# Ledger of designs, part 6: designed miniproteins, single chains, continued (5)

Each design is a single chain, and the fold is of that chain. pLDDT is the mean over its residues in the fold that is shown.

## One batch from the design tools (miniprotein)

Design m16175
Fold by ESMFold2-Fast:
Structure m16175 (fold): chain A 55 residues (1-55)
Amino acid sequence: SLEELQKKMQELGAQTVEVFEKFRKGEISPEDAGEKLSELNKQMKALGQEIEALE
């Protein structure tokens, strides 16, 4: 459903914030942060296209 896709988008957004927080605290390397953010961005883009297709 659209609501389930929107919830997943919010969850991916929260994970993006978590990656930035860990990077700011020095818990992950710039390379690891970049890889995680790239993967999350790819997932959010795909999910955004699915949401647009339902509207």
Scores: mean pLDDT 83

Design m16176
Fold by ESMFold2-Fast:
Structure m16176 (fold): chain A 87 residues (1-87)
Amino acid sequence: SVSRQRGQINRQIASDALDLSADSFDPQIQALMRQMSQYLRDDTDANQQQAIDLFGQIDRYASPKQQQILNDNAQRLVAQHRARQAA
Protein backbone atom coordinates (compact mmCIF):
# COMPACT_ATOMS: atom_id res chain seq x y z
CA SER A 1 0.00 0.00 0.00
CA VAL A 2 0.99 3.66 -0.36
CA SER A 3 1.03 4.04 3.44
CA ARG A 4 3.36 1.03 3.81
CA GLN A 5 5.70 2.40 1.13
CA ARG A 6 5.71 5.81 2.88
CA GLY A 7 6.57 4.09 6.17
CA GLN A 8 9.50 2.28 4.52
CA ILE A 9 10.76 5.54 2.97
CA ASN A 10 10.50 7.36 6.34
CA ARG A 11 12.45 4.54 8.04
CA GLN A 12 15.13 4.73 5.31
CA ILE A 13 15.43 8.51 5.82
CA ALA A 14 15.74 8.04 9.61
CA SER A 15 18.39 5.32 9.06
CA ASP A 16 20.38 7.61 6.72
CA ALA A 17 20.14 10.50 9.21
CA LEU A 18 21.59 8.28 11.97
CA ASP A 19 24.46 7.17 9.69
CA LEU A 20 25.26 10.78 8.65
CA SER A 21 25.18 11.99 12.28
CA ALA A 22 27.19 9.12 13.84
CA ASP A 23 30.63 10.78 13.51
CA SER A 24 29.39 13.66 15.75
CA PHE A 25 28.77 11.24 18.67
CA ASP A 26 30.99 9.28 21.07
CA PRO A 27 32.05 5.80 19.77
CA GLN A 28 29.68 3.89 22.10
CA ILE A 29 26.70 6.02 21.04
CA GLN A 30 27.83 5.64 17.38
CA ALA A 31 27.51 1.85 17.82
CA LEU A 32 23.92 2.25 19.11
CA MET A 33 23.09 4.59 16.21
CA ARG A 34 24.43 2.10 13.64
CA GLN A 35 22.49 -0.75 15.26
CA MET A 36 19.29 1.36 15.21
CA SER A 37 19.95 2.24 11.55
CA GLN A 38 20.09 -1.50 10.73
CA TYR A 39 16.85 -2.26 12.64
CA LEU A 40 15.04 0.64 10.92
CA ARG A 41 15.89 -0.84 7.50
CA ASP A 42 14.31 -4.21 8.43
CA ASP A 43 10.52 -4.23 7.98
CA THR A 44 9.52 -6.43 10.96
CA ASP A 45 7.58 -5.56 14.13
CA ALA A 46 10.35 -6.96 16.36
CA ASN A 47 13.03 -4.87 14.61
CA GLN A 48 10.82 -1.77 14.76
CA GLN A 49 10.42 -2.28 18.54
CA GLN A 50 14.20 -2.70 18.95
CA ALA A 51 14.73 0.53 16.96
CA ILE A 52 12.31 2.37 19.30
CA ASP A 53 14.14 1.02 22.38
CA LEU A 54 17.53 2.08 20.97
CA PHE A 55 16.14 5.53 20.08
CA GLY A 56 15.16 5.95 23.73
CA GLN A 57 18.74 5.19 24.78
CA ILE A 58 20.27 7.54 22.18
CA ASP A 59 17.82 10.36 23.02
CA ARG A 60 18.46 9.97 26.79
CA TYR A 61 22.27 10.16 26.48
CA ALA A 62 22.65 12.56 23.53
CA SER A 63 23.63 16.15 24.34
CA PRO A 64 21.34 18.94 23.04
CA LYS A 65 23.97 19.79 20.39
CA GLN A 66 24.20 16.15 19.24
CA GLN A 67 20.37 15.88 19.13
CA GLN A 68 20.27 19.08 17.03
CA ILE A 69 22.79 17.61 14.54
CA LEU A 70 20.68 14.44 14.20
CA ASN A 71 17.48 16.49 13.75
CA ASP A 72 19.13 18.81 11.19
CA ASN A 73 20.33 15.83 9.13
CA ALA A 74 16.88 14.21 9.31
CA GLN A 75 15.15 17.42 8.15
CA ARG A 76 17.64 17.82 5.29
CA LEU A 77 17.03 14.25 4.09
CA VAL A 78 13.22 14.70 4.32
CA ALA A 79 13.53 17.90 2.23
CA GLN A 80 15.74 16.12 -0.35
CA HIS A 81 13.26 13.24 -0.64
CA ARG A 82 10.31 15.63 -1.07
CA ALA A 83 12.22 17.58 -3.74
CA ARG A 84 12.89 14.34 -5.68
CA GLN A 85 9.20 13.34 -5.45
CA ALA A 86 8.08 16.83 -6.63
CA ALA A 87 10.41 16.79 -9.68
Scores: mean pLDDT 72

Design m16177
Fold by ESMFold2-Fast:
Structure m16177 (fold): chain A 88 residues (1-88)
Amino acid sequence: MKVKVLKAERTEFLGRPMLLVLVEVEGPITDEQIDRLIEAIKKETGAERVEVLFRLTLPDGSSFLLLAVYGEGIDPEKVEEIIRKELS
């Protein structure tokens, strides 16, 4: 599966640090793939919580996933690495 991280941006929600990550993949994303990705991010980065803010599949078969990764000191490059590993 080809995967591209379009954006990984540090931001805050109510004073809590978070990373907002937008991902594009070729083909549909399954619930099982999303669950494995969330657990991998939590396990490897120590993130407090990972939320799927939205997901959609376009008519051309590409899929988009927007994630909110909550926690202090979350490394954007590490999150991108995990996404490429779990969705490829």
Scores: mean pLDDT 81

Design m16178
Fold by ESMFold2-Fast:
Structure m16178 (fold): chain A 62 residues (1-62)
Amino acid sequence: DDAASAARNRRIQEAAERVVKETGAPLDEASRAAQRALDKLGPDAPLEQIVEEAIRLVKEAR
């Protein structure tokens, strides 16, 4: 489903951009964290929760 794939990619990108802004992490690292956060929380999780989990993952990896 192209629409579902596009929506997922958009949410990952939005979350990654927010993570970069809040943590200073590289976009690659932020994107991986956002993908893991979305996979953990599910596709219907609010963007704010995805960002929070992704930030936590970035900080714990350091």
Scores: mean pLDDT 80

Design m16179
Fold by ESMFold2-Fast:
Structure m16179 (fold): chain A 67 residues (1-67)
Amino acid sequence: MIDRIRDYLRRAGLSDDDIATVIQMYRNGADIDDIATFIARVIHDRYGTDFDRTRRAIRAMLRTIRA
């Protein structure tokens, strides 16, 4: 599960530091919405993607990985 999340985030263009932050959020029991918001913000700030669209895509992916 964690390896799938790490691979997805690396492919999405997150740094190792951002990936480590996401893994820590999961370990701390953060809501999937908070995690998706963090990831979408990082991608938006670095690549200029649509924040809301990116957040929805990430949330959907995280739900499939959690199963």
Scores: mean pLDDT 78

Design m16180
Fold by ESMFold2-Fast:
Structure m16180 (fold): chain A 59 residues (1-59)
Amino acid sequence: MDDMYYGMMMNYVGDVMTVMDNTHDPDTVDYGNTGVMGGVVHGVPVDTFMDMMDGMNDG
């Protein structure tokens, strides 16, 4: 049911990666550039997004 939701997140990952290039810390990422509202990044829960970033940081 959130299949489309996840796909939309992947579309803007490129822009998010620009922010990450500055921070390199998923815990302190500046979501201002991605339009965070109430702990959600363009409709994606920050908790889910942070889990993915944590995985990338580990890899």
Scores: mean pLDDT 49

Design m16181
Fold by ESMFold2-Fast:
Structure m16181 (fold): chain A 97 residues (1-97)
Amino acid sequence: MFAGMQMGAGGGTSGIESYRGGREAALKSGEQMAKKSKGPSRDYVLSAAESSAISYERGAGLLGSSSAGSGSAAGGIRGLGPEGSLEEGLRMMKGSM
């Protein structure tokens, strides 16, 4: 799922929304795969999902930084999830739910 990250600006805010969706998909996919995995495989899946989610968050940050000071994208692009921060999503994925 993380290999499907959208490339391109997408018009600033539109591009940021795409990265946000990718992050959510990566976290949910990782959680689902982790539920079916045990031991080292589970840890690997969680690590891969975490790296993917961080990659999407970083991508959104870079896109937002490029568009900073224009529209509503300025400042604090980190933690783009509608359900809270990236850190909170990662914690929930790792079985804190």
Scores: mean pLDDT 56

Design m16182
Fold by ESMFold2-Fast:
Structure m16182 (fold): chain A 64 residues (1-64)
Amino acid sequence: SMEEKKRRALEVAERMYRALQEGLPDEEMIRVAKEGAELAKEFDPELLSEADREVYRRLGPLQL
């Protein structure tokens, strides 16, 4: 369902955000990136962009 797809996209976006913020091991970061790429193939780009924007709204800007 669309609701499940949105939830999944948000979960992946949050994991990527945390990986970038906290410097997770390369292994974990690669895994999250692959998950995101897989979603991009099956979902509208707009859905993924919306998830990334929502994570940014909730957690704030990346501290790099």
Scores: mean pLDDT 69

Design m16183
Fold by ESMFold2-Fast:
Structure m16183 (fold): chain A 67 residues (1-67)
Amino acid sequence: SIEKEINRVEVEIEATETMIRMLRYIADNVAPEDRATVDRMVEELRQQRAELEQRKQELRQELERQR
């Protein structure tokens, strides 16, 4: 069902947010040469989160159209 798909996407968003928090936490303790890599990973995860949020909105709109 669409509701199950929304729940699945919400779980994936939560996982992405957890990964971002973990990377931000360790960023303060990485060597200068590794900071650029960590920053890139955070940006990639932020983009992934934005795409998941967009998918969630599309699913919610689809659910509303079926009411």
Scores: mean pLDDT 84

Design m16184
Fold by ESMFold2-Fast:
Structure m16184 (fold): chain A 81 residues (1-81)
Amino acid sequence: MKDEKAAEIFREAAEKNLTYEQIIKRLKEAGVEDFVKLWLESLGLDYEKFTDEEIAELFDALSKAPTPQEAREILEKFIKK
């Protein structure tokens, strides 16, 4: 399943200290691009408007957000770009 492959890539990323940009690249190479698209759409973002670098930046910023409110503020900044 796509979710299982995505989970495997995230696990390897933690073990190998991969950058979020490298994670996004691996997800695309594994044919699980839909997972990234669905994730962004679940956040109210249009996948087609963002580069791999911008997606990686968003992913890193959200992973470091200590509260849902701060995560919302990060999302608002990306929507306004």
Scores: mean pLDDT 65

Design m16185
Fold by ESMFold2-Fast:
Structure m16185 (fold): chain A 70 residues (1-70)
Amino acid sequence: IDLEAAAEWISEKGGASKENAKAMLERALAGDKAAQAGAAGFLKKYAGIELGPDTPGEKAVEALEKEAKK
């Protein structure tokens, strides 16, 4: 996963620092449930994509990377 691209996209859309966005995405991939919820929230707010309740949290990070590369 290209965390640099995903973090830059979040920073550009949400106004957060790229470093803070990247740290959140790294925690989400490590299984941090709060960070996974944060990533899913950014995806819903800025890309309009809502993941189902059974979707693994890591999929939110993958979806953010795909949006960043469009």
Scores: mean pLDDT 76

Design m16186
Fold by ESMFold2-Fast:
Structure m16186 (fold): chain A 63 residues (1-63)
Amino acid sequence: SRSILLAAARDLGVSVERVREAYARAREIAKRQGLEAGGRELAKLLGVSDRAGLSLLEAIEQS
């Protein structure tokens, strides 16, 4: 939730709003195509590795 989004924004040097928008899009993909596909989309939107994107998506969903 919010604390995870804040941590990700700090680590990536982007705004919390940017992380939130990327998460919203990734969640739509995850709902349709599964969690790994959502993680890849989050990774693409934030410019990180697929593993980092999946890890971040899982952390937000588990918080």
Scores: mean pLDDT 83

Design m16187
Fold by ESMFold2-Fast:
Structure m16187 (fold): chain A 61 residues (1-61)
Amino acid sequence: MSEREKILEEAYRIMKEEVEKGLSFEQAAVKAANYLLDKGYSVTEASQAAAEAYRRLKEEL
């Protein structure tokens, strides 16, 4: 599996969990991006993964 797919899956998982706890999609996206930054991913990679996860999750829920 590619690094991009792994990053996106992690962002998606975090966002889904946070939204299910009652956070807004925007708040969940910020949490996912911060998690990826803490793991050592770049600001660009973290932001792009969180944005793509936001788009997918919003279409599904």
Scores: mean pLDDT 80

Design m16188
Fold by ESMFold2-Fast:
Structure m16188 (fold): chain A 64 residues (1-64)
Amino acid sequence: LSPLAQLLEKLRDKVREALKAGLSREETIELAVEYMKEEGAVDWSDEERRTLAELLVDEELLTS
């Protein structure tokens, strides 16, 4: 897997863990955004990171 694909898999795992731990949607989005900043998500703005975080959190909430 590419470094980006590995980051996305880790993000999905972090989102699942946070939601299972009882974090809110907003708290989980914030956690995902901070994780992306720490891992140095390639060429992404804060808006792009937030958009992806919202998508991943909403997908997990929809499927859980």
Scores: mean pLDDT 77

Design m16189
Fold by ESMFold2-Fast:
Structure m16189 (fold): chain A 68 residues (1-68)
Amino acid sequence: AAAPTTKVIVAGLPDSPALAEALRLAFQAGEKEIVLAKEGTKVKTSDGIKTLPAEERLTPEARALLAA
């Protein structure tokens, strides 16, 4: 079942201005779920502080922007 939930998690990534800009542009373009995080990274969520599993979800458009 498709859940229309907007979720963007970017944590534990390498320091990269290109990556940060690409993800920002992808989110502004209407991306609903972008997750790039190092396993074990802690993030603040509506449910409190959680440890993220190893997860990579990136749209083809965001991946293309990262490659630029």
Scores: mean pLDDT 48

Design m16190
Fold by ESMFold2-Fast:
Structure m16190 (fold): chain A 94 residues (1-94)
Amino acid sequence: SMEEEIRKLIEEARELLQKAVDYLNKALNSKDKDEQIKLFNEAVELARQARELATKAMELAEKHNLPFVSEAGALAYSAEQLEEAARKLIEKLK
């Protein structure tokens, strides 16, 4: 069902966003600049993937008038914020 597809996308987006947060925290705790850059790039990529899945869930929820638009939208926004923050931290290290 469309509801099950949307729920699965939201769950996958949440898992990817949590992994992105974990990589961001590992990067912040690293003492090696090259390792920090690598870990921040992993956080960026995971956050980007989370945003894409959350955006797809939001679009499907809107199209089918299902009660997931706000939840998926909030996930997409959180992922965008993490991606931007990690990118800025990478630039400060260059």
Scores: mean pLDDT 91

Design m16191
Fold by ESMFold2-Fast:
Structure m16191 (fold): chain A 76 residues (1-76)
Amino acid sequence: SGLLSLSIEEVRKLLVEAREQLAKEGVTGDEAAIEYLQTKLGLPRPLAEFIASLNTKEAKEMGLKLGLISESAVNR
């Protein structure tokens, strides 16, 4: 699991994929989301924590400002 050195574009792609998987499985809440992302998708903990935090409005806005989320990724 060598995902510790990612570009912003690679993080963005994984973020979209991980969020779609969380939505598909009905996973909500930070700890459950972090565990799912680590165990099922093999993501490193810092990336899993960041993706899980995007369940909040503020985290989504921050992700958009940083260019880590596209408008298409939030339209579902």
Scores: mean pLDDT 60

Design m16192
Fold by ESMFold2-Fast:
Structure m16192 (fold): chain A 87 residues (1-87)
Amino acid sequence: MKEYIELIAKILTNQPKEALKELATLLLDPDVTEEQVRAFFEKFGIKASEEEIKTLVEIAKTKSIEERREIFEEAVKNATFSDKKPL
């Protein structure tokens, strides 16, 4: 659980909100493929290992919708997004 939250938070850190929306769509899709996750990383210029890609697919395919939502929501709380006005 913690490892999943930390991975997703790392992926979302310094990314625009559009990346958050697209990642949420991928994680909530039980039919998501490794190729779709890889394409997401390429689109947003995110560097990820093959193990990280497989972990995201595992979350989508093996966790319940409620568990996937909880993991994603907790990861979003721990992420630092770019593209907001300086505080």
Scores: mean pLDDT 75

Design m16193
Fold by ESMFold2-Fast:
Formats: structure tokens, sequence, C-alpha cells
Structure m16193 (fold): chain A 90 residues (1-90)
């Protein structure tokens, strides 16, 4: 499973509003910085905002350690954005 496979599942979750795609994306996301960021988005799309923010924070911290300019705060904002999107979809 590649990051592209996870992104495709997240895209389907956004397009269909079906939480099953977000759940599958979360299940297959790896435990690295990029995987945790994708998992955070997947949890937000499932309506699990608190868990999404925690994962996004961890992803941002790991990315910063690797020399990325992405912060924990940036990750939390993206998780909130995904949560607001799914909140408006039924």
Amino acid sequence: MTPADIVELLRKAYETGDKKYAEKAAEISPEDAMGLAMKATAYALQGKLEEAKELAKKAGEMAAELGSDITAEDGEKEAEKAYEYIKEKK
C-alpha cells in the first residue's frame, strides 16, 4: 500500500461522503509522519475530531523532526477543515 492509495481512498470519502472509505484509509495508513497525517484526515472525515487532532499533532511533530516546515498546528487545522466538510455532508 502506497501513500497514493491512501490519498485515493480519502478522495473517494470526500466525493461520496461515505465514511467507509475514510475508515479504510485510516486502517491502511502507516505509522510514519505522512501516514499519521493521512490517518488524522481519515479520522476527521469519520467525525472523530479529537482523535484526528491528536494524530495530526503527532504527525506534525514527527515531520518537524525530519526538517519539514509543517507544524502540529498546521496539521490540526487541516483535520478541523476535513471535519467541517464531513459535518456538512450526510
Scores: mean pLDDT 70

Design m16194
Fold by ESMFold2-Fast:
Structure m16194 (fold): chain A 86 residues (1-86)
Amino acid sequence: TLGEKILELVDKAIEAIEKGDEKKAREYAEEIVRLAEEAGVPKLGEQLKKEIERAIEAKKAGDKLEYEISVGMAYIIAGVIKLVAD
């Protein structure tokens, strides 16, 4: 389903952030936005992208708390997309 693909992309984006591959993480975030548009929930896709961007910046800044919050919010939003779109 589209929601399952979005959850998979969140996993891949977080893995890319952990490896320091910001470009790849942003590419996954753009794919999430595209799939959320297809699922009829573009605003949730944009919020999810925003949380991934926050996680990237928090990781670069060494802000562990902000990073953990942003990652948690990304998974919550992806879960909501799966509930409403699938």
Scores: mean pLDDT 88

Design m16195
Fold by ESMFold2-Fast:
Structure m16195 (fold): chain A 86 residues (1-86)
Amino acid sequence: SGFPVSPETEEAERLALEAVRVSKTREGVILGTAAALLATGAATNEYLALENEKLSEEEKERLRKIAEEDARIAKELAEEAIAIGE
């Protein structure tokens, strides 16, 4: 189900979902939600880079780099949300 994503983006999505699931504080919910949005953005940019025939190779490479950065930030935010533990 869904479209293909990098292992890094898949890990970010998994951690973001876990962060949202376990967070009971306002701070944890905010961080987990931000992680989920960034991970979804990364997945979308990877999909556009793969499937959008109207994009140049340079535009596709830019989208892949944006996705890589967003997935990394999403993972960091999700890990912080989980670490809050309240």
Scores: mean pLDDT 83

Design m16196
Fold by ESMFold2-Fast:
Structure m16196 (fold): chain A 80 residues (1-80)
Amino acid sequence: SLPAQTINLTAVDKEGKTHTYTIELEESTSVWELTERLAEQLGKLFGIEEEEVKRLLELTRAGDVEGLDALLEEVHAKLE
């Protein structure tokens, strides 16, 4: 099993202000499960819908680079 982890993410906004976020990941049975947990927490943090996160994970697992690029463009458009 992969151990529980705490990740500190530092982001600088468009005004130059620094923001720090703490992401807590529970113990995972595989690298893929850890990736899914990380993607879900990042999605919640940045306001990405659960459906978009699930689609991104499915496309990543399938190795669908074209589909992944299209989904990322769609998500970026929603964040604008």
Scores: mean pLDDT 69

Design m16197
Fold by ESMFold2-Fast:
Structure m16197 (fold): chain A 58 residues (1-58)
Amino acid sequence: GGIIQAASEIAKIALEEDDEDVLESKAKELLDKYGVNNDTGATVVNTAVVNALKKKYS
């Protein structure tokens, strides 16, 4: 579904992008693209980003 695709793409960007403002801008664009720029989409994306960053810094 769109939420999973958005979460996957945003997590990938989070691993490559160190600028928080740029990451937030790209995340919003992807959430809008997949029609999930809402509380549920934000929660799923935040979890995916946290997991990706945890792996990067482990």
Scores: mean pLDDT 72

Design m16198
Fold by ESMFold2-Fast:
Structure m16198 (fold): chain A 66 residues (1-66)
Amino acid sequence: MEEKVREFARRLSRAVLEAIKAGKTPEEIYELIDRLVDEAVKEGIPKEAAERIRNLLKSYIEKLKA
């Protein structure tokens, strides 16, 4: 269970980093995060764990925007 959460966090972080490097807007990156989190929950990742990772990445993006 924990290993699947860590692999999901790695995949999501990589996708977000690639989107940032590609010059995507914060809105586009937020949509990407929300979609990938929803997909991960459907695949069996605990909703609470996925929500924590979502919040951390969104906070990181807000700091980069400032």
Scores: mean pLDDT 79

Design m16199
Fold by ESMFold2-Fast:
Structure m16199 (fold): chain A 58 residues (1-58)
Amino acid sequence: SKAEEQQEINREIGETLRKIGDALQEAIEKAKAENPNASFEERLEIITKKFSELSSKL
């Protein structure tokens, strides 16, 4: 039914958002490990690049 299809879509969205969150956390952890003394701007740039790479696989 249409209601069951909507529930499945919402479940898939929830799973995708969880994976996006995990990818962001991984990007943050890798950026911190790779350049612990980075400035605020440098760290944001590194996080953005790593998140883009990780999220492209989702």
Scores: mean pLDDT 82

Design m16200
Fold by ESMFold2-Fast:
Structure m16200 (fold): chain A 101 residues (1-101)
Amino acid sequence: SMDKEIVQEIKKEYEEIKEKILNGELTEEELKQLEEDKKIGEALIDTAELRKLAEELRELAGEGHLTLVYIAIGRVSRTKKVSKEAIKLFLEEIIAEIKKK
């Protein structure tokens, strides 16, 4: 489905951003762009259901992981329409992956 395709795009951005942050490979300009993307992603998590999943992720993996999730959602939303269902599926997948570790 379109939502599954969007989830894969968000996961790709999440992994790429995580790698760049861990390796310290971000310029000041890129850091500013990521902060803007974070704000967009936070704004898209605007239902009680999505906020509950975001809080579960924060409790499970910490603020840093939640920040990466916001950035990834915000970044994909610049080029594609990201549905609430796609955000929910992405949050559920990331939570499940962290719980397996």
Scores: mean pLDDT 85

Design m16201
Fold by ESMFold2-Fast:
Structure m16201 (fold): chain A 99 residues (1-99)
Amino acid sequence: RDAVAQAVRDAGRMMSREVPDAADVINRVTDGLIAAIREGKAETVNAVADRTLPSGKVQRIIALGQIAESGDATINGSGTERLNEAARRASLYILRQQS
């Protein structure tokens, strides 16, 4: 479980670095998925943030995360294989909507 949780955390950190304006929703979803992994549960986690663009329009950023089942599975191999295993167990999506 700890190896899967660490891989999900690493994936969330990478996504937050690539999409900094969604970092808060990515981190909230990642924390929820890690909690579900530690409890051995399947879970779907949502997080929402609204931001005002320079144009004065409001953009809603939604992060969606899902983990099928964490179990006591061990992740072996390189850092790349660990991230790939996290991606298989946890799907993480970012949606953007404008008013």
Scores: mean pLDDT 64

Design m16202
Fold by ESMFold2-Fast:
Structure m16202 (fold): chain A 88 residues (1-88)
Amino acid sequence: SLQQQIEELQRKIKKLRELILALNKGDYDKALEIARELVKEGVLSQEVIDLIENKTPENIDKAITLLQQKLGDLVQQKRALEEELRRL
């Protein structure tokens, strides 16, 4: 259902926000736990884990950029489904 798809997107959005927050705090152990879950679910690519594991400021900034792009994509998808649901 549209409602189930919206709830699934909201769950993924929440996890991505938690991952970005962990990276910004320098909590790389927490960030890797969340990133591995999201890769297992097909939300993120292995590339994100590889960037975080290297732990350089440049690689962390690149990881955050990729995560922000993915977050934007999921937020737009959720908004489109919410608009569809409002028209029903």
Scores: mean pLDDT 88

Design m16203
Fold by ESMFold2-Fast:
Structure m16203 (fold): chain A 69 residues (1-69)
Amino acid sequence: PSLREVVVAAARAAAEAVGADAAARLREVARIPDPDAAIAALGAVLAALPPEERARAEEAIAATLAALA
């Protein structure tokens, strides 16, 4: 997959693992066309999450990336 496809899949997977407000922000990340900007935005959203939600989001991202390999 392209870097853009990987970032979109990661952001969408993370959105399913978190609360509604964080999920909305992660879905906005998936709409960013520049993959470098999308990666930076994804990192910023994850860093702002409470530790428990961040752990769930990171686990969802890892599972999705493993499925894409």
Scores: mean pLDDT 85

Design m16204
Fold by ESMFold2-Fast:
Structure m16204 (fold): chain A 119 residues (1-119)
Amino acid sequence: GPEVTESGGGTVAAGGSLTLSAKVSGIDFANSGVAWIQEHPVRGARGIAGNSSKNTVGKEVEGRFTASRDVAAKTAYLNMSNLQLEDTGVYHAVALGLSTETGKPTGAAGKGAQVTVVG
C-alpha cells in the first residue's frame, strides 16, 4: 500500500536551518502532489507548503521555506531557513496520486517529523 516516511527533524536554534525529507512509496510519484502540514502545539494544524507541478509556500514562511522534489529518489523536501520559535511543531508530509498497485486515486501521510526551535 502507499506509504510516506519522513526524516530530518530535530532541535535547532532560532535563525538556523533544517531540511525535512519524505520518501514516498506505492504512489506514482512523478504525477503526485505532496503537501507539508505543521501541527503546532498551541495553534493546531496548518498547511505550510505544497509541491507538484508548482512549488507553493504559505505567506508566513514565504522567503524562508521552499519545497522541492527528487523524482528519481521518490522524495519530497521541505527546506527551512531562518527558523523562528513559531515554526516549532510536528511536520507531516501528505502524498496524493495514483496507486502503483491499482492505478486508482490513493494517498498516504507520514507519522511526522518533530522540529523544535529554541531561542
Scores: mean pLDDT 87

Design m16205
Fold by ESMFold2-Fast:
Structure m16205 (fold): chain A 111 residues (1-111)
Amino acid sequence: LLEKAEELYRKGVEYLKQGKYELAVKYYDEAIRLLSQLPASAEVRLMMGRAYFNRGIAYAKLGKYEEAIKDYETARRYFAEAAREGDEVTSQEAVIWLGVTGALIERLKKK
């Protein structure tokens, strides 16, 4: 299940890089759905955070700013949980994502 979620996430990233934002959203939706079926762990929470964060970017690119803000706020919660519960490497990655996510939320709310 985790491997399948990671595969779907990677396909979402590919579509995001190609500017195929609606396809990226679809693949992130499926990755999130599979990840939500896994036991809560710092690794799963970090992956959930990344999926929500990148789906937020896709929504912002589509002009769906309310959806983007909600996804960034959800991502920030998952990154905070991963930072608290993860090993040193996972916590360090999560803290970086927390900073980036917070900055994007503020930027979108100033419109």
Scores: mean pLDDT 83

Design m16206
Fold by ESMFold2-Fast:
Structure m16206 (fold): chain A 65 residues (1-65)
Amino acid sequence: SAEELAREAVEAMKAGDTKAALEKARELARQGVSGEEAKRLMIEAGASEEDAEGFGRMVDVFRES
C-alpha cells in the first residue's frame, strides 16, 4: 500500500539509505501517487515537514519520467 511505502521510506531516510528511499518514491509514482499526497503520507508516517516536502518532490520527478 502507499501508506506502507511511506513508512518504509521514513525508515530508510532515518537510516541514511538514500537508495531505498528513492526506490519507495519511484514505486509511489508508479502507483499514481502525487508528490503532494506522498508528502501527506510521509508526515502521517512521522517524517518532518522538510523531509516530507523533499520526498514529495522526488515522487513528482519520477511521475514525469
Scores: mean pLDDT 84

Design m16207
Fold by ESMFold2-Fast:
Structure m16207 (fold): chain A 59 residues (1-59)
Amino acid sequence: SREQALALVKLGGTAFDQGDYAQAATHFEQAAKVYRSLGDLEQAQTAQEVADLLRKSAP
């Protein structure tokens, strides 16, 4: 479960590096949901904030 959240963060970072901000936002949103289900509210909030910023920037 935590490994899944970390994999989603990594996928989001890869999409961001490729300039695919919409795809990056989707991966960070998914990571935030996984962190929230784990009770890791700080990581969930951080991932959601990153996703929200990327959504605003795409395209």
Scores: mean pLDDT 81

Design m16208
Fold by ESMFold2-Fast:
Structure m16208 (fold): chain A 85 residues (1-85)
Amino acid sequence: SEEIQRKIETLRKQIHLQLDWLRENTDNTDMIDQIEAAVDAGDYDSAKALLLQLRKENADNREIVTVLTTLLNNLDLLQKLKERL
């Protein structure tokens, strides 16, 4: 489906923008790079595990926690859309 492919590309772009924001606003660059690599490889289980760890390491920063929660939701949606392909 062309519509599903367009939604996947939009979500991928949004996810990468969120990861770039996290690089600018955290000291966890290596973990963020691992998350991006896992997302790009379609390894959503590894990406989610790393995102949860990153959220734990930044639990005192409400803005970072909010972005990470949104990113987790976007990753779930991306996974679901890819299963429909």
Scores: mean pLDDT 87

Design m16209
Fold by ESMFold2-Fast:
Structure m16209 (fold): chain A 62 residues (1-62)
Amino acid sequence: MNVVFDGSQLSPAERQAIIQSLKEKKEALSKDPSISDKQRNEELGAAFEAELERIAAARAAA
């Protein structure tokens, strides 16, 4: 599955939070070279979705 980034509606702070979370996730995944690129992409996609869900919850609370 390709990660389509629809970030035009995100604030700069929200984009920074996503970027930072994904960088940390990429670093953790790069430690395990036995994991396939497809599995790594799935993990990153899941992390991205989780961060979007967190942002949506924060927006709903505001």
Scores: mean pLDDT 72

Design m16210
Fold by ESMFold2-Fast:
Structure m16210 (fold): chain A 84 residues (1-84)
Amino acid sequence: AMTPEQLAAVRKKALELAEKVEKETGQPIMAIIIADGDDVIVIFLVKGKLSEEGRKVLEKYADELRAFAASLGIRVEVGIHEVS
């Protein structure tokens, strides 16, 4: 089972990566982090539509988040939602 310390580390990383995506894309981004058993679900809410370049930036950081979580033995599912 996932420890509280592992969950806190994944949450911190998700928030740091959301800030990086916002800085690189110029679009407001919020991260929603949900613990579901031994899995973590991270949803990036993007205000407005991502450009092709912005989507690549977000996908790059989503992959970084998955790799980080995997290093801790945690499976992370990443969702992306564009909101107007």
Scores: mean pLDDT 84

